# Designed miniproteins, single chains, continued (3): the designs that were tried, part 72

Each design is a single chain, and the fold is of that chain. pLDDT is the mean over its residues in the fold that is shown.

## One batch from the design tools (miniprotein)

Design m10493
Fold by ESMFold2-Fast:
Order: structure tokens, then C-alpha cells, then sequence
Structure m10493 (fold): chain A 92 residues (1-92)
């Protein structure tokens, strides 16, 4: 039931976001109006995760994509908060 990201997964997601800042920002900008999560760094964390591991879940419908990202977030809130903090600390 829980996603249970490892510390290695978290590091790989952070690195992906650093290497692909434009892709992450583009996805965030498409879905942010439909996301229930208000924290921009958590939005970036979710975008980076989905682009890296589950790109097939990204649809042309921003509302459907945001729904999926919200579901991913609630599956492992603590890990996405850790990723968000790392992204903020890195100045991404």
C-alpha cells in the first residue's frame, strides 16, 4: 500500500530534478492549479519522481495528472517532504 521510497530513491529523484529543472518546472506549471499540495518544493518532488519512474502516468489532461500526483504524495508523504527539503537546500 505504501510507496516506501528508499534513501537511494530519494537521492536519485533529487539528482534527476537538478539535471532536468526545465522538465520538472514545465510539469509543475501544467498541474499546479489542480494540485491540492500548495508547497512548491513538494510539487517539484512529485514531478521529478513521476518523470523519472512513472512517465507513463503523465497525461495531456492536467487535472488527471494532478489527481495521480496527489495519490503518489499521500502514499509516502515523509519521503516527498525529504525530497522537497533537499531541493530547497540545493536552490532548485
Amino acid sequence: DDLKLSDKDIEEIVEFAKENPEKVENLVNKVKDYLTVKDKNIQKALAAFTLKYRPELISSDPNETAFILNMIYVSDKESFEKIAKALKDAGV
Scores: mean pLDDT 86

Design m10494
Fold by ESMFold2-Fast:
Structure m10494 (fold): chain A 59 residues (1-59)
Amino acid sequence: SLKKKLESLKRMIDYFNKVLSDLEKALENARKQGLLTDEEVEAIREAIQKNLESIKKLL
């Protein structure tokens, strides 16, 4: 049933979100060092957040 599929998706999202947390820290560090523009960092972060939100909204 749909509930089991959503539970699997939640676990996948949680696992992915831990990786994303580290990525966001790396992006912020790169911004502070001037390796990436503010524009580039925000675009990447927004894409990540949108992806997670899209899966959650599938309900």
Scores: mean pLDDT 77

Design m10495
Fold by ESMFold2-Fast:
Structure m10495 (fold): chain A 85 residues (1-85)
Amino acid sequence: SVLDQAKEEMDKVYEETKKKIEELVKKNASSTEISKVVEEGMKKIMEIHDKASKSLSEEERQQLELHTGDILMDLLGLRSSALGS
């Protein structure tokens, strides 16, 4: 379904963003570089949400909104962990 595809695409963006952050932390990259990677990930998540929402029922949109919220919170968690607070 469109809902399942959107969730899978969001999960992929999260995993790719996490790997990029881990590589940056290993290289002692700046907080600015880490924040930019998180911002780009969040932007991609929102683009997936907006595109998928056009093809979903109201109930499916609510499910996608919950998943989107969870994954955005997880991305912010990655940023906080990488920056030490």
Scores: mean pLDDT 87

Design m10496
Fold by ESMFold2-Fast:
Structure m10496 (fold): chain A 60 residues (1-60)
Amino acid sequence: DEEIKKLERELKIIDQAIQNSKEMVEKVRDTNPELAKIYEKNMEHLQQIRDELEKKIKEL
């Protein structure tokens, strides 16, 4: 189904965004801990989106 393929593409984008955010946390942790906290919060939000997408795929 085209809808499932669309959701799978969105999931891949979110997975990449989570990975990028993890790398940013590591890069800025020592120089800007406040910015690192922002990236950590963004990762939590992205993880929630990922979980919602996985649930939607399973329901289809």
Scores: mean pLDDT 83

Design m10497
Fold by ESMFold2-Fast:
Structure m10497 (fold): chain A 97 residues (1-97)
Amino acid sequence: SEEKLKELEEEKKELLELAEEAVGQVMSQDFDAGYALALELNALNQEADRAFEEKGPKEAREIYEKMGELAASAAKDKEKVEEAIKRLTEAMEEVEK
């Protein structure tokens, strides 16, 4: 449904904003490491979007979980990132129905 897709996009936006914050935090201490993290997160996000369009929510969910784990590993507030991943996963499960 359109309502479920909007919720999915909102949760995706929240995760992307948290990932961008984590990149900024890493870059402030180690620019090269932060840049490498940004490239990896962008690649995973593009792969997840492609998987969603081509294979559906289940395959995309696995890639977003990987992206979230990478962001959480670098984030100052790991719990906040983990909660965002949980919300995104739940929104994807609702779209699968």
Scores: mean pLDDT 83

Design m10498
Fold by ESMFold2-Fast:
Structure m10498 (fold): chain A 74 residues (1-74)
Amino acid sequence: SAAATLQRLLEAWGYRGSAAEIVARILARRGENLLEHPDPLMRVLGLAVQRLQADYGLPVDGVVDDAIAALLER
């Protein structure tokens, strides 16, 4: 799943958390560009979202749009 892919990427980058917690944090920021967030931890989540966007052929912008939300809710 996309959530499992994000968790694996984030673990490789030293971020710790369950897939459900990661998904909940990202979805709480629907409509936002995570790369522009003032919190450095949210920007790390934005980099993981960009990797997911690239893997699924979506625009690589770090924005938590409906396409990313639909992928993470599966």
Scores: mean pLDDT 81

Design m10499
Fold by ESMFold2-Fast:
Structure m10499 (fold): chain A 79 residues (1-79)
Amino acid sequence: GASPEETQFYNSLMLGWSYLRRGDYKGAGESFARAALAWAKSEGNPEAGEKAKEVVLEYGKQGKPLTGLAKAYRIIAEA
């Protein structure tokens, strides 16, 4: 079965996509930031997760939550 962190990742990712589909880029960014943090915690690197979360929130405010999410995955993968 999935860990609590993996479950939080999928739920937050799906919620972020729901916000994105209706044009709520700030809501999408906030949900994708939670997803990135949950994923990093599941990989044992919460410090990379906090950095990734900050990047997603910044890009979300600029109307680019998917760009933020892509950069977040790179930060976590390179940690």
Scores: mean pLDDT 86

Design m10500
Fold by ESMFold2-Fast:
Order: C-alpha cells, then structure tokens, then sequence
Structure m10500 (fold): chain A 84 residues (1-84)
C-alpha cells in the first residue's frame, strides 16, 4: 500500500541521514573519499524520495533501490570505522 511504501522510504532515508552524520565525525584526509561516497548515496536516496513525494507515486522498486543504497552505505560506514 502507498502509505506503507512511503513510511519505509522515510525510515531508510532517516537511517541514511544518521549514517552520513556519524561518517562526518570520522572524516579526515584518508577517510574523505568514503565519506563522499556515503554523501552521494544519501543524495540519490533524497532524490528518489523527493520525486515519489512530488508525484504521489510510491513504487516497490524504488524501495528496493533505497534498501540496496542503505546496504552499501552500511558497508562503507563499516570500512570507514576500520580505517578510523
């Protein structure tokens, strides 16, 4: 249902925002490229949610894309912590 898809998108974007915020705290010259990659992932996720909100169309495939982006951001954040 549209409301469930919207809620899931909001939850994923909120989690990505928190990951990016925590990644920024670990930023230095060595880790900056990984922080940037996490930032790009957040930017794409915000765009996907923004288009869904603007059109009122919430698609299961967009949620799947956001979940893959979240998985990648978590993997990058784990690598970032190991390098910090």
Amino acid sequence: MQEELKKRMDEIVEELQEIYKEALKLSNEKTKPIVLEIGVILGIALLIRGVANATGIFDEKDVETLEELLKKAKELYKKLKELS
Scores: mean pLDDT 88

Design m10501
Fold by ESMFold2-Fast:
Structure m10501 (fold): chain A 96 residues (1-96)
Amino acid sequence: SVVEQILELEYPAVTVVSILLAVEKLLPEASNDEKAKVIEQVADELERRQGDVQHIANLKQAATELRNGKPIEQIISELPFKPEDIEKAREFLESL
């Protein structure tokens, strides 16, 4: 599944941004609702694995915003991460 593909990635950069960009890359033609469902499933799996509580909360919030029509790029721009950290996440995903 797409969820398993995302969870198998070793993220060297900001985890939340990397997951959001991975969803966009793997599901370019999917609706916002379909992308949001995948983000929620990734967040649920991270929660089962006792992942970072803030990462899980940020992913669940991103899924809600995406369902409300906010594009992934805008969601990423509104997260409290430095532009250079976001760029590292983009470079990582382009290397896949």
Scores: mean pLDDT 81

Design m10502
Fold by ESMFold2-Fast:
Structure m10502 (fold): chain A 74 residues (1-74)
Amino acid sequence: SHIEEALKKFEEDYEQLKKEYYEKGKIELTIKGLENGIKQLEELKKHAPEEYHPKIEEKIKEIKEELEKLKKEL
């Protein structure tokens, strides 16, 4: 489905963001990328069928928790 394809692409982009920025110590760019990721997931949720909402919300929660940890690292 379109939503599952979007979630898969998000996961791939998320892993690439971690590898490119976080592992190279670019914490501020990692934070910005994660904030953009949350925005994309919230937008996806608005257009997604109800059955996908829990999965999208869980992903948003995971990224928000990671974002808070990174902000404390600065």
Scores: mean pLDDT 81

Design m10503
Fold by ESMFold2-Fast:
Structure m10503 (fold): chain A 93 residues (1-93)
Amino acid sequence: SVPSLAELEAELAAEPNPTTRVQGRLAIYMVRAGVSAEQMEAIVEELKPKAEEAYERGEDPREVMGELLLEAARMAGVAEEDIAELEALLAEV
């Protein structure tokens, strides 16, 4: 089962690592969008070859990670306002 929103919020509040905080916020937004654990796994599996292709092209892994995180949010049906907040958080990483 997917962690509860309260559980994710508590973990996020204690997280000092900015990259992990962005990933945690994405997970919260996906849960709000009603995404199942199976759907989250499917999104990760679909984006994996895109990451591999970008690395093969010599693209910056940090930029690739940010772009794929936002693509995952869009695929999950996360609200545009929440995606904008994720973009702002990624700019701080």
Scores: mean pLDDT 76

Design m10504
Fold by ESMFold2-Fast:
Structure m10504 (fold): chain A 95 residues (1-95)
Amino acid sequence: ATLTGLSPKKGPRGTVVTVTGTNLSTIPDSAKAVFESKKTGKKTVGEILEKTDTTLKIKVPEDAELGENELWIETENGATTNTLPFEVVEEPYEE
């Protein structure tokens, strides 16, 4: 499986990100979406909401680190996809 793009490229925690790619249907349902902070190295796990052969929908975890993150898919056997950059931003302040 190969990841080719993201939309959106940035968003607050809880954003649903559409990942585009090829052979994504080969990713097992036990696989995890990993967000790793480039600043702290902290890894958080996003929920995979939907999977097709060309798209994944992934929810940015509530405990994701703010700033630049690397996103990849990791299987139970430790196999990983390529990484894509995703920036976690603060939610707009609404009173």
Scores: mean pLDDT 77

Design m10505
Fold by ESMFold2-Fast:
Structure m10505 (fold): chain A 75 residues (1-75)
Amino acid sequence: SMEELLAEAERALAAARADPAAAPTASKKVGQLMAQVMHPEIGEYAAQEILALAEEDHEAGVAAGRNAIAAAKSE
């Protein structure tokens, strides 16, 4: 369900905030949420963006994930 995907994305992002090693899982979970509420291509883009940013700048990656979840909630 959407509620389960949202909860999983929020938990995964919280884990990534504490541990950069959790960034790949967080990017995947946020991407799955975005794919469900918007479009598969948007979900794929969001996952790729979050992971790429997190690999170079942990804070930017977390911010991108948070912004993506906020956008999903507004749909």
Scores: mean pLDDT 83

Design m10506
Fold by ESMFold2-Fast:
Structure m10506 (fold): chain A 77 residues (1-77)
Amino acid sequence: SELEELRELLEQGRYVEATELAAKILNRDPLNEELVEKVVEILRENGLEVQAEAIERSFKRVKAGELKKVEVPPILP
């Protein structure tokens, strides 16, 4: 699955590709709360709390109609 691919990229330190894949996953269905929660969980499991929080904030703005797409910040160690 794309979520397993995201885990593998993060475990390998391939952060640019992980950022691009996370953006692709989330922006295929920007109102999918379950999908956002799964991506956030994967980021938190990898110690990327700042990026996880940024995605959650962006998703709240999508739900409020303030944004059309979830914004994924660059995933950096």
Scores: mean pLDDT 82

Design m10507
Fold by ESMFold2-Fast:
Structure m10507 (fold): chain A 73 residues (1-73)
Amino acid sequence: SQRDLLQLRQAALAGDIDEARRLMRNVPKEEAIRVLQEVRAYLRELKAKATDPRAKAMLDERIANIDRLLAEL
């Protein structure tokens, strides 16, 4: 559902991997891949604009988490 896709996007952006993994089971695979790829692109853009090394490290961790979720699909 659109609600589940929105919740997946929010969980992925927040780094809530357990919730994102749970929500992935409730949506079509192709839609989950699209949402996760959009989140990854957004996080990469945020990292490019970040100046604080700690913020960059946190964004790298979140990007790695998205890559892991995509590998599970």
Scores: mean pLDDT 88

Design m10508
Fold by ESMFold2-Fast:
Structure m10508 (fold): chain A 71 residues (1-71)
Amino acid sequence: ADAGLAGLVALPPEMRAALADGIAAAAGGSPEQGRALGAARDAAEARAALDSMPPEARARAAALLAGLEFG
């Protein structure tokens, strides 16, 4: 969800990278997708990374992001 993506990119870079890698792995995405999500500088870049995932992985990643609390 959009709020989850905004929360993700607001995290410190090291936490964002670790969380994005974990989300991609849990969703069945590739390591490249995890890195793209973790490297996102804003919500639009994070959305583009999420949208580049296969539909099944994208749906799982979105559900994981929606379940997270960000500050």
Scores: mean pLDDT 76

Design m10509
Fold by ESMFold2-Fast:
Structure m10509 (fold): chain A 73 residues (1-73)
Amino acid sequence: SAAAERARRIAEAMALIARGHEAAKAGDLESAIRHLREGAALLADLPVSDPERTYGLLAEREAEELERQLAER
């Protein structure tokens, strides 16, 4: 069902975002950026009316901030 597919997509996105946060805490900015963007991409196709789309937007914002830190090396 569409509801089950949506739930699975959200669960996978949240797992990727969590891995991104763990990588960032370990100082692995490249892995953190990759995982956060993978998680955000899974949520990007959700309707704008879905509150879960906010998690994807936050993950993209976090990845952009980490990219700025990486570029300032």
Scores: mean pLDDT 85

Design m10510
Fold by ESMFold2-Fast:
Structure m10510 (fold): chain A 58 residues (1-58)
Amino acid sequence: GPLDEKVLRAIEILREIGWDHEAKLLEYFKNNEKTYGLKAMMIAETVLKNEEELLARK
């Protein structure tokens, strides 16, 4: 669904900028979404909102 697509895109951005630890944490939250689904969503939305700025730091 749209949430899954947003999380996957956020993980891709984090890995592209070298934030591998944060990408793994987001992946963990998504894989445990019964407990961490809202955290995964909030992190993904924050990453996507700042995509251009984050990629420009490369």
Scores: mean pLDDT 83

Design m10511
Fold by ESMFold2-Fast:
Parts: C-alpha cells; structure tokens; sequence
Structure m10511 (fold): chain A 74 residues (1-74)
C-alpha cells in the first residue's frame, strides 16, 4: 500500500509537470507523456496493480481534453 501511494504521488508530480510543460515546452511535454506511460506500466508490473496504467491514461486524457476544450470554445 505505501509503495503504491509513493508511486501515485510520483505519477501526480509528473502529471503536474506535464500540465505546466504542455503550455511552454512541447518537446518536454511529449517526453513527459512517454515517461508517464512507461512509469505507470513499470509500477503496474511491479505492484501487480493495473490501475496505475488506467490512472496514467486518465491523466493524459485530461490534459488532452483541456487543450480540446480551449479549441472548442473558440
């Protein structure tokens, strides 16, 4: 449980960094997207909990939806 919480906290930190980078550094944002996916897959395998992959997918989708919502509102 504690190791899973640490992984969730780390994933949240990466998500915040991606959210910041997506507006200022698209190359870094792309690298962070890959890093988030790989991190989640690694932690899912390590802990046996597939929800890490689902959480990463949700984070990436929320970031994409935020960009789409801005485009749709224009």
Amino acid sequence: EEKEQEAIDELSRKAAELYQARRTDPVKAEQLREEIRKFAEEKAKETGNPEFVELADSILRVVDLADDARAAAA
Scores: mean pLDDT 74

Design m10512
Fold by ESMFold2-Fast:
Structure m10512 (fold): chain A 94 residues (1-94)
Amino acid sequence: MEEEIRERALESLKERGEVDLSDVPHVDPETRAAVQRALLDVAREILKAYELYQSGEKEKALRLFAANSGDELKYMAEQAKAFLEAVERARARG
């Protein structure tokens, strides 16, 4: 249940700029806001970890998200950046 709610929140945030849990009855606005903040914060922290990797602190950066390689961390950062950009574009349209 929790993982399914997270995935639906992630998809709606990317597509609409806001968490849409309309298929989950009785989700209050505070819960929706908390899930939204958590998803955005994780994405921002992944980007910070990759910046740390690029600055030369490679081992420390990889350990922050248990990434096995620089390519894995780069992929995670590209996904996080695409996610944040999608959210911002969706919000700009609304």
Scores: mean pLDDT 76

Design m10513
Fold by ESMFold2-Fast:
Structure m10513 (fold): chain A 94 residues (1-94)
Amino acid sequence: SAMSEEQQKRVEERLEEVAKKLMEKFGIGEPLTAEDLLSLTDEQLEELQKELIEEIERLMAETTDEEVLKTLELGKEFWENLVARVKAARQAQA
């Protein structure tokens, strides 16, 4: 069974809300971009990753749908790998 469009929208909106709130806390008033991620400190990137993963874990706890859970697990892995890639990209900048 596939995750419904309504479930996908709910997950996206919730993660976007968390990201927006953290960007506002960091003094960034624009949508999250690759350039914004590169401008964050390691501490701020770790806080962003932590908050997004915690929100994904809350969403996982709210459902028993295996398809939704698999989608959320992929989202969790994506954010974990994204932060690591951003840190690597900054180190590669000469």
Scores: mean pLDDT 70

Design m10514
Fold by ESMFold2-Fast:
Structure m10514 (fold): chain A 91 residues (1-91)
Amino acid sequence: SSNKLKLLAEVEGIELLIRSLKKAPPEQREAMLEKLKERVEELLSVAEDPEIKEKLREILELIDNATPENYEETIERIEKLVKEIRELLES
């Protein structure tokens, strides 16, 4: 469907941002996490699947609880959730 294609394009944008976050110097991480949060909130506003919505809310919680100490683990967990969202959209 056209909605599914739009959601996949938004997920691809989020995946690219996560790739950038993995390479981000510490001083840029907060600003880039805010950009990720905005994109995830936008995707949540158009998503219809309850399981996708739940995973998007988990990503938002991970962003809100991100610290310098847990940054790498947080990004890895977010990446895993985004991959699961992609798999649901491709089903």
Scores: mean pLDDT 88

Design m10515
Fold by ESMFold2-Fast:
Structure m10515 (fold): chain A 81 residues (1-81)
Amino acid sequence: ALEELTREIEEIIRKNKDNPELAIKEIGKLMAEKVKETKDPKLEEFAKRVMIIILEGIENGKSAEEIIKEVREEAERFLKE
């Protein structure tokens, strides 16, 4: 479920509190696996949106903390949809 995926994201962030760049890398891997494994189109759409946020953030030189903030904001928006 989407709530479980958002909990996994928060756990990755918490475990990598001193290395936010590693948190982003692990979140990206999690999203790629969910796109591959899930049959839920809403979960697939969310995972793709998070991957886009990460990719665009890195390409635009955003800090890891800003990228994490945008990922969290997307999770909150998606849970309301």
Scores: mean pLDDT 83

Design m10516
Fold by ESMFold2-Fast:
Structure m10516 (fold): chain A 93 residues (1-93)
Amino acid sequence: LRELAEEDVRRLEEATRKAEETGVEGLRELIRVADEAGRRAPDRRYSMTFGAGAGMLAMALSVAKLDEKEGVEVGVLAGRSSVRAAREVAEEL
């Protein structure tokens, strides 16, 4: 359980860094990583943490269609927030 959570946190951290570097393309990958972690979730708290993050990131991608720079910035902030929340859950496992 904890090892799976630590792996998902690491992937989410890497995808967030990639979004900062590549913009919208990295943001799409970040959404995919968060969504996959949520679907593979071993318990409800873990699933809710990643699912909420994926929802916020999807909203950021919608904003990026209107203003790419603002949407990517919001997405990166949501990614960083999701990493912090996921790390806290992983520490409790």
Scores: mean pLDDT 70

Design m10517
Fold by ESMFold2-Fast:
Structure m10517 (fold): chain A 110 residues (1-110)
Amino acid sequence: LSPEQQKELEKEITLELMRFLALSTEILLLMDRLKVPEEEKEELLELFNKLMKAIAEQDIESLLETLEKIKEKLKEIAEKYPEYREEIEKLIRELEEEVKEFIERLKELL
């Protein structure tokens, strides 16, 4: 990569980490409102940390695998709290769109 391409890549990774931090915070705050058990919130936090690591390391395989685990966990929570299903499904869509857009941007830069 040229120095300019490297700088643009570092900028994109930083912005993506900030976007995912904001989205993960929104999800965790929703889990808190739903009074989801602490153990389930801790598991979700570990998955978000793994997701952010995959973004920082540009590990697309780990990123996609971790996204699927987060989606599965959120779908399980939506089944337990059907009154919040639409809000949870919206957050799942936002996660999917962010991951897709990030992968597309990485492909354009690399």
Scores: mean pLDDT 84

Design m10518
Fold by ESMFold2-Fast:
Structure m10518 (fold): chain A 73 residues (1-73)
Amino acid sequence: HLLSLEPTNAGVLKDYLEFIEKNGLVKNKEKLVQDVRFVLDGMAAELGTDHPDVLAARAEAEAFLAKNGIQLV
C-alpha cells in the first residue's frame, strides 16, 4: 500500500544494483539476471514496454550487467 505509492520504479532497480555492487553479490550471475528481468518486466507491465522510464532502467541495467560480464538479452 504505502510503498507502492513511491514514484521510484527506476529508483528501485538502481537501489538494487547499488546494493549488489556494494555487498559484492555478483556471485550468482543467473540469479542476478532473473532478478533484474523480474523488475524490468514488472515496470513494463505497469508503464508499457516503450515507456521512457522502462527504456532508461533497461539501458542502465544492461550497462551494469555488461560491466560485470553478464548478458541481459
Scores: mean pLDDT 67

Design m10519
Fold by ESMFold2-Fast:
Structure m10519 (fold): chain A 96 residues (1-96)
Amino acid sequence: AGRERLRAAVDEAIKTLNEISKEAEKLGYKKAAEVFKQAADMVRSHAEAGDVGGAVGILNSAAKAVESLLPPEFAKKYTEKLNEVADRLREAAAAL
């Protein structure tokens, strides 16, 4: 149960970051798109290494990047989503 919950939380984090990257690219925010794509790759790398704390750190940094690099309406939606995913990842790791 715990390992499946952790994997699901990691997959959701990567999916969320890739969705933000794709939407940013559609809106012409190329720098934001690159930041979130790199964040998704970093979350994957940290998770594969068993470094859940590192993955959470990347999600927290991505939430701050959303606020600085994207319009306010877009930023609110994705900052909330990234914080929720980070919380789920922390909870899943604590259950192991």
Scores: mean pLDDT 83

Design m10520
Fold by ESMFold2-Fast:
Structure m10520 (fold): chain A 88 residues (1-88)
Amino acid sequence: LSDDEIADRGVEATLELERLTGVRQDDPVQAVRSLSASYYTASGIWKIAGDDALSAELEARSRELDRIAELLSDPSIRRRAEELLRRR
């Protein structure tokens, strides 16, 4: 992934969290981590409900978001994501 692709994915995830919560997010790293935790929790719930396929899909999405959050922790990439969020 390029720095631009990481920033774009971080912005998309931040906007997803804003839509779900109705709360503006100023920290894209924390927003993406929060969204990851939400997907992980949902994965566990669907696993208990017996939907192993949906559980696996949600867990994979959580892991993807954790990777994006780690890459977004780079100050240069984080600053780019913050700039994109200010233009919304």
Scores: mean pLDDT 88

Design m10521
Fold by ESMFold2-Fast:
Structure m10521 (fold): chain A 98 residues (1-98)
Amino acid sequence: SLEELEKRFDEIAKKLGLENVSGKDFVDFLRALTGGDLNASSEDVIEALKSHPGLQKILEKLKELGADLENLVSGVRNFDEKTVEALLKAFAEYKKEQ
């Protein structure tokens, strides 16, 4: 469920010391990137990040962190530690700039 995803991401964010990101914020962000389709392809998410100037910083941070951009969405769905941590860190940095 959506609530279970929010709780899981919230736990990971807290474990990483990301005080400015809640699991709800992160799920809302993912929902916005996918147009509400949380099963969207990694290519769709990358294009969404490229299409918005403010979100390009997230893409650049993901590249700096060595995230697997080709498997970004599958990594999130499978709770791949490296993928989820990279996305949460990139999103946390983005949130600090708002």
Scores: mean pLDDT 78

Design m10522
Fold by ESMFold2-Fast:
Structure m10522 (fold): chain A 51 residues (1-51)
Amino acid sequence: MVEVYTPFPVKVGDVITAIQHGKEYTVEVEEVTRVGPFYKVKGKLLSERDV
């Protein structure tokens, strides 16, 4: 399970790509929580690569 923040709305079941801490994560969304102007996304890590 991985946690990323997005500036755009996402929903459970979406597959998203986010860059965090110098890595590109592809995540299947399991949970979404709004945190100010961002969305806190928890999900299954599908792939990870350095950028």
Scores: mean pLDDT 78

Design m10523
Fold by ESMFold2-Fast:
Structure m10523 (fold): chain A 76 residues (1-76)
Amino acid sequence: MEIEKKIEELKELIKKFLELAKQLKADPKNEQVKAEARKVYEEIRKIVLELVRKGHTEEVQKLDEELRKKMEELAK
């Protein structure tokens, strides 16, 4: 129950972060979007670490690698 809720939150945060990253790429001067994206990314990292600690490594690692790859593509 708790873990399923954390996975749902993680998926939601990943979507939000990617949307904010795209907005920042379109408008790089937007300090508000930059701050929001940083905050969301920190929340993603915290949830990932908690889920890995609780033994849900495979599912979390797949989501984490997916996010990292998409962010690397956006940074190009």
Scores: mean pLDDT 77

Design m10524
Fold by ESMFold2-Fast:
Formats: structure tokens, sequence, C-alpha cells
Structure m10524 (fold): chain A 69 residues (1-69)
């Protein structure tokens, strides 16, 4: 379900933020790649508003990594 995809994205975001804070950039990026896939699935299921929430979480992680999305 869309709610399950969003819950998984939130779980991955929490882990990626912690990895980014630790300077573990490659591992954080791998989790962000998975979050991007979940965002695409949310759009395909007709939930662009939830995909936007995932994109916002990814922007937060990119700010920690010192990059722009």
Amino acid sequence: SAEELLAEARRLAAEARELARQGRHDEAIKLMDRMEQLGVQLVLQGHPELAAEVAAMMREIEAILGRKL
C-alpha cells in the first residue's frame, strides 16, 4: 500500500540521516537510492503528495551530506 511505502521511506530516511551525520556517505546514498525508488512507486500509485514528502526527506539528507538535489 502507499502507506506501507511511505512508512518504509521514513524508516530509510532515519537510517540515512544517521549515516550522513557519521560521514558514511556511500551507505547514506544507497539508502537514498531506495527512497527514490519508493517515491517513484508512490507517483505510479497516484500519490504524488506522499512522493513529495519522500523528496523532502531526501533534501534534508542531502543538506547533511553538503549536496543539492
Scores: mean pLDDT 85

Design m10525
Fold by ESMFold2-Fast:
Structure m10525 (fold): chain A 105 residues (1-105)
Amino acid sequence: KEAEIAERTLEELFILSVKGAPDEKIKEVLERTAKELGLEYESPADLAAKLFDILAEKYRQEGNEELAEIFRKASEEVKKAKTYQEIADIADKAFGEYFKLLVLK
């Protein structure tokens, strides 16, 4: 499903950031996901923002305002990203906050 694909992709970006993966790997993950979801995008940052928006809407619909806000803020931040590494780092930060909330609940 759309939200499951978005979540999987952003989690892959988190893992790539932790591993210090090259730009080519981050690009490959994003392009594969855009094709899988049939998403139109203007830049890698725009694509990443759309993926974060999908997760934010999912959690908002489930009544989880805390998780929705984490991914909404990540969507805003990633639009400012200039490199694939910055996109991956924003995913790392967002999932760090996500995992903290899971441990507290």
Scores: mean pLDDT 83

Design m10526
Fold by ESMFold2-Fast:
Structure m10526 (fold): chain A 66 residues (1-66)
Amino acid sequence: EEERQRAIEEAEEEMQRASEEAQKLNDEGAALDKAGNYEKGKELKLQASDLMTEAARRLLATRKAL
């Protein structure tokens, strides 16, 4: 039980950190888009999306682990 709770808490912390990093990447990407640097903005937004998807999958897998 405690090991399972610890794993869930770690996954939730990873999700939180990923969310904060993704927010920064999205904000930076939006700023680059405004500056006309669309290619770099696209790269940062894709990194943010990948980061969130990966963290969400890990969290769901951890919560459903038997």
Scores: mean pLDDT 80

Design m10527
Fold by ESMFold2-Fast:
Structure m10527 (fold): chain A 65 residues (1-65)
Amino acid sequence: MEKAKEEAKAYLEKLKEKGLIKEYRIEGDTIYVQLAEEDEKKKLSTEVAIRVFGAETGLKVEVLP
């Protein structure tokens, strides 16, 4: 579980650096993510990628408005 959280932090930091997400936080086993609004195609692709990552690592994912 802790290893999955550290991997999630690294992954989300890279997405934030690329401007694909605005903010994120991890509480318990849940990832909360706010996606960038300017590119709908990148927004959808990023959401899918994060949800897949969450499913593979056993973390829940919630997308914030």
Scores: mean pLDDT 77

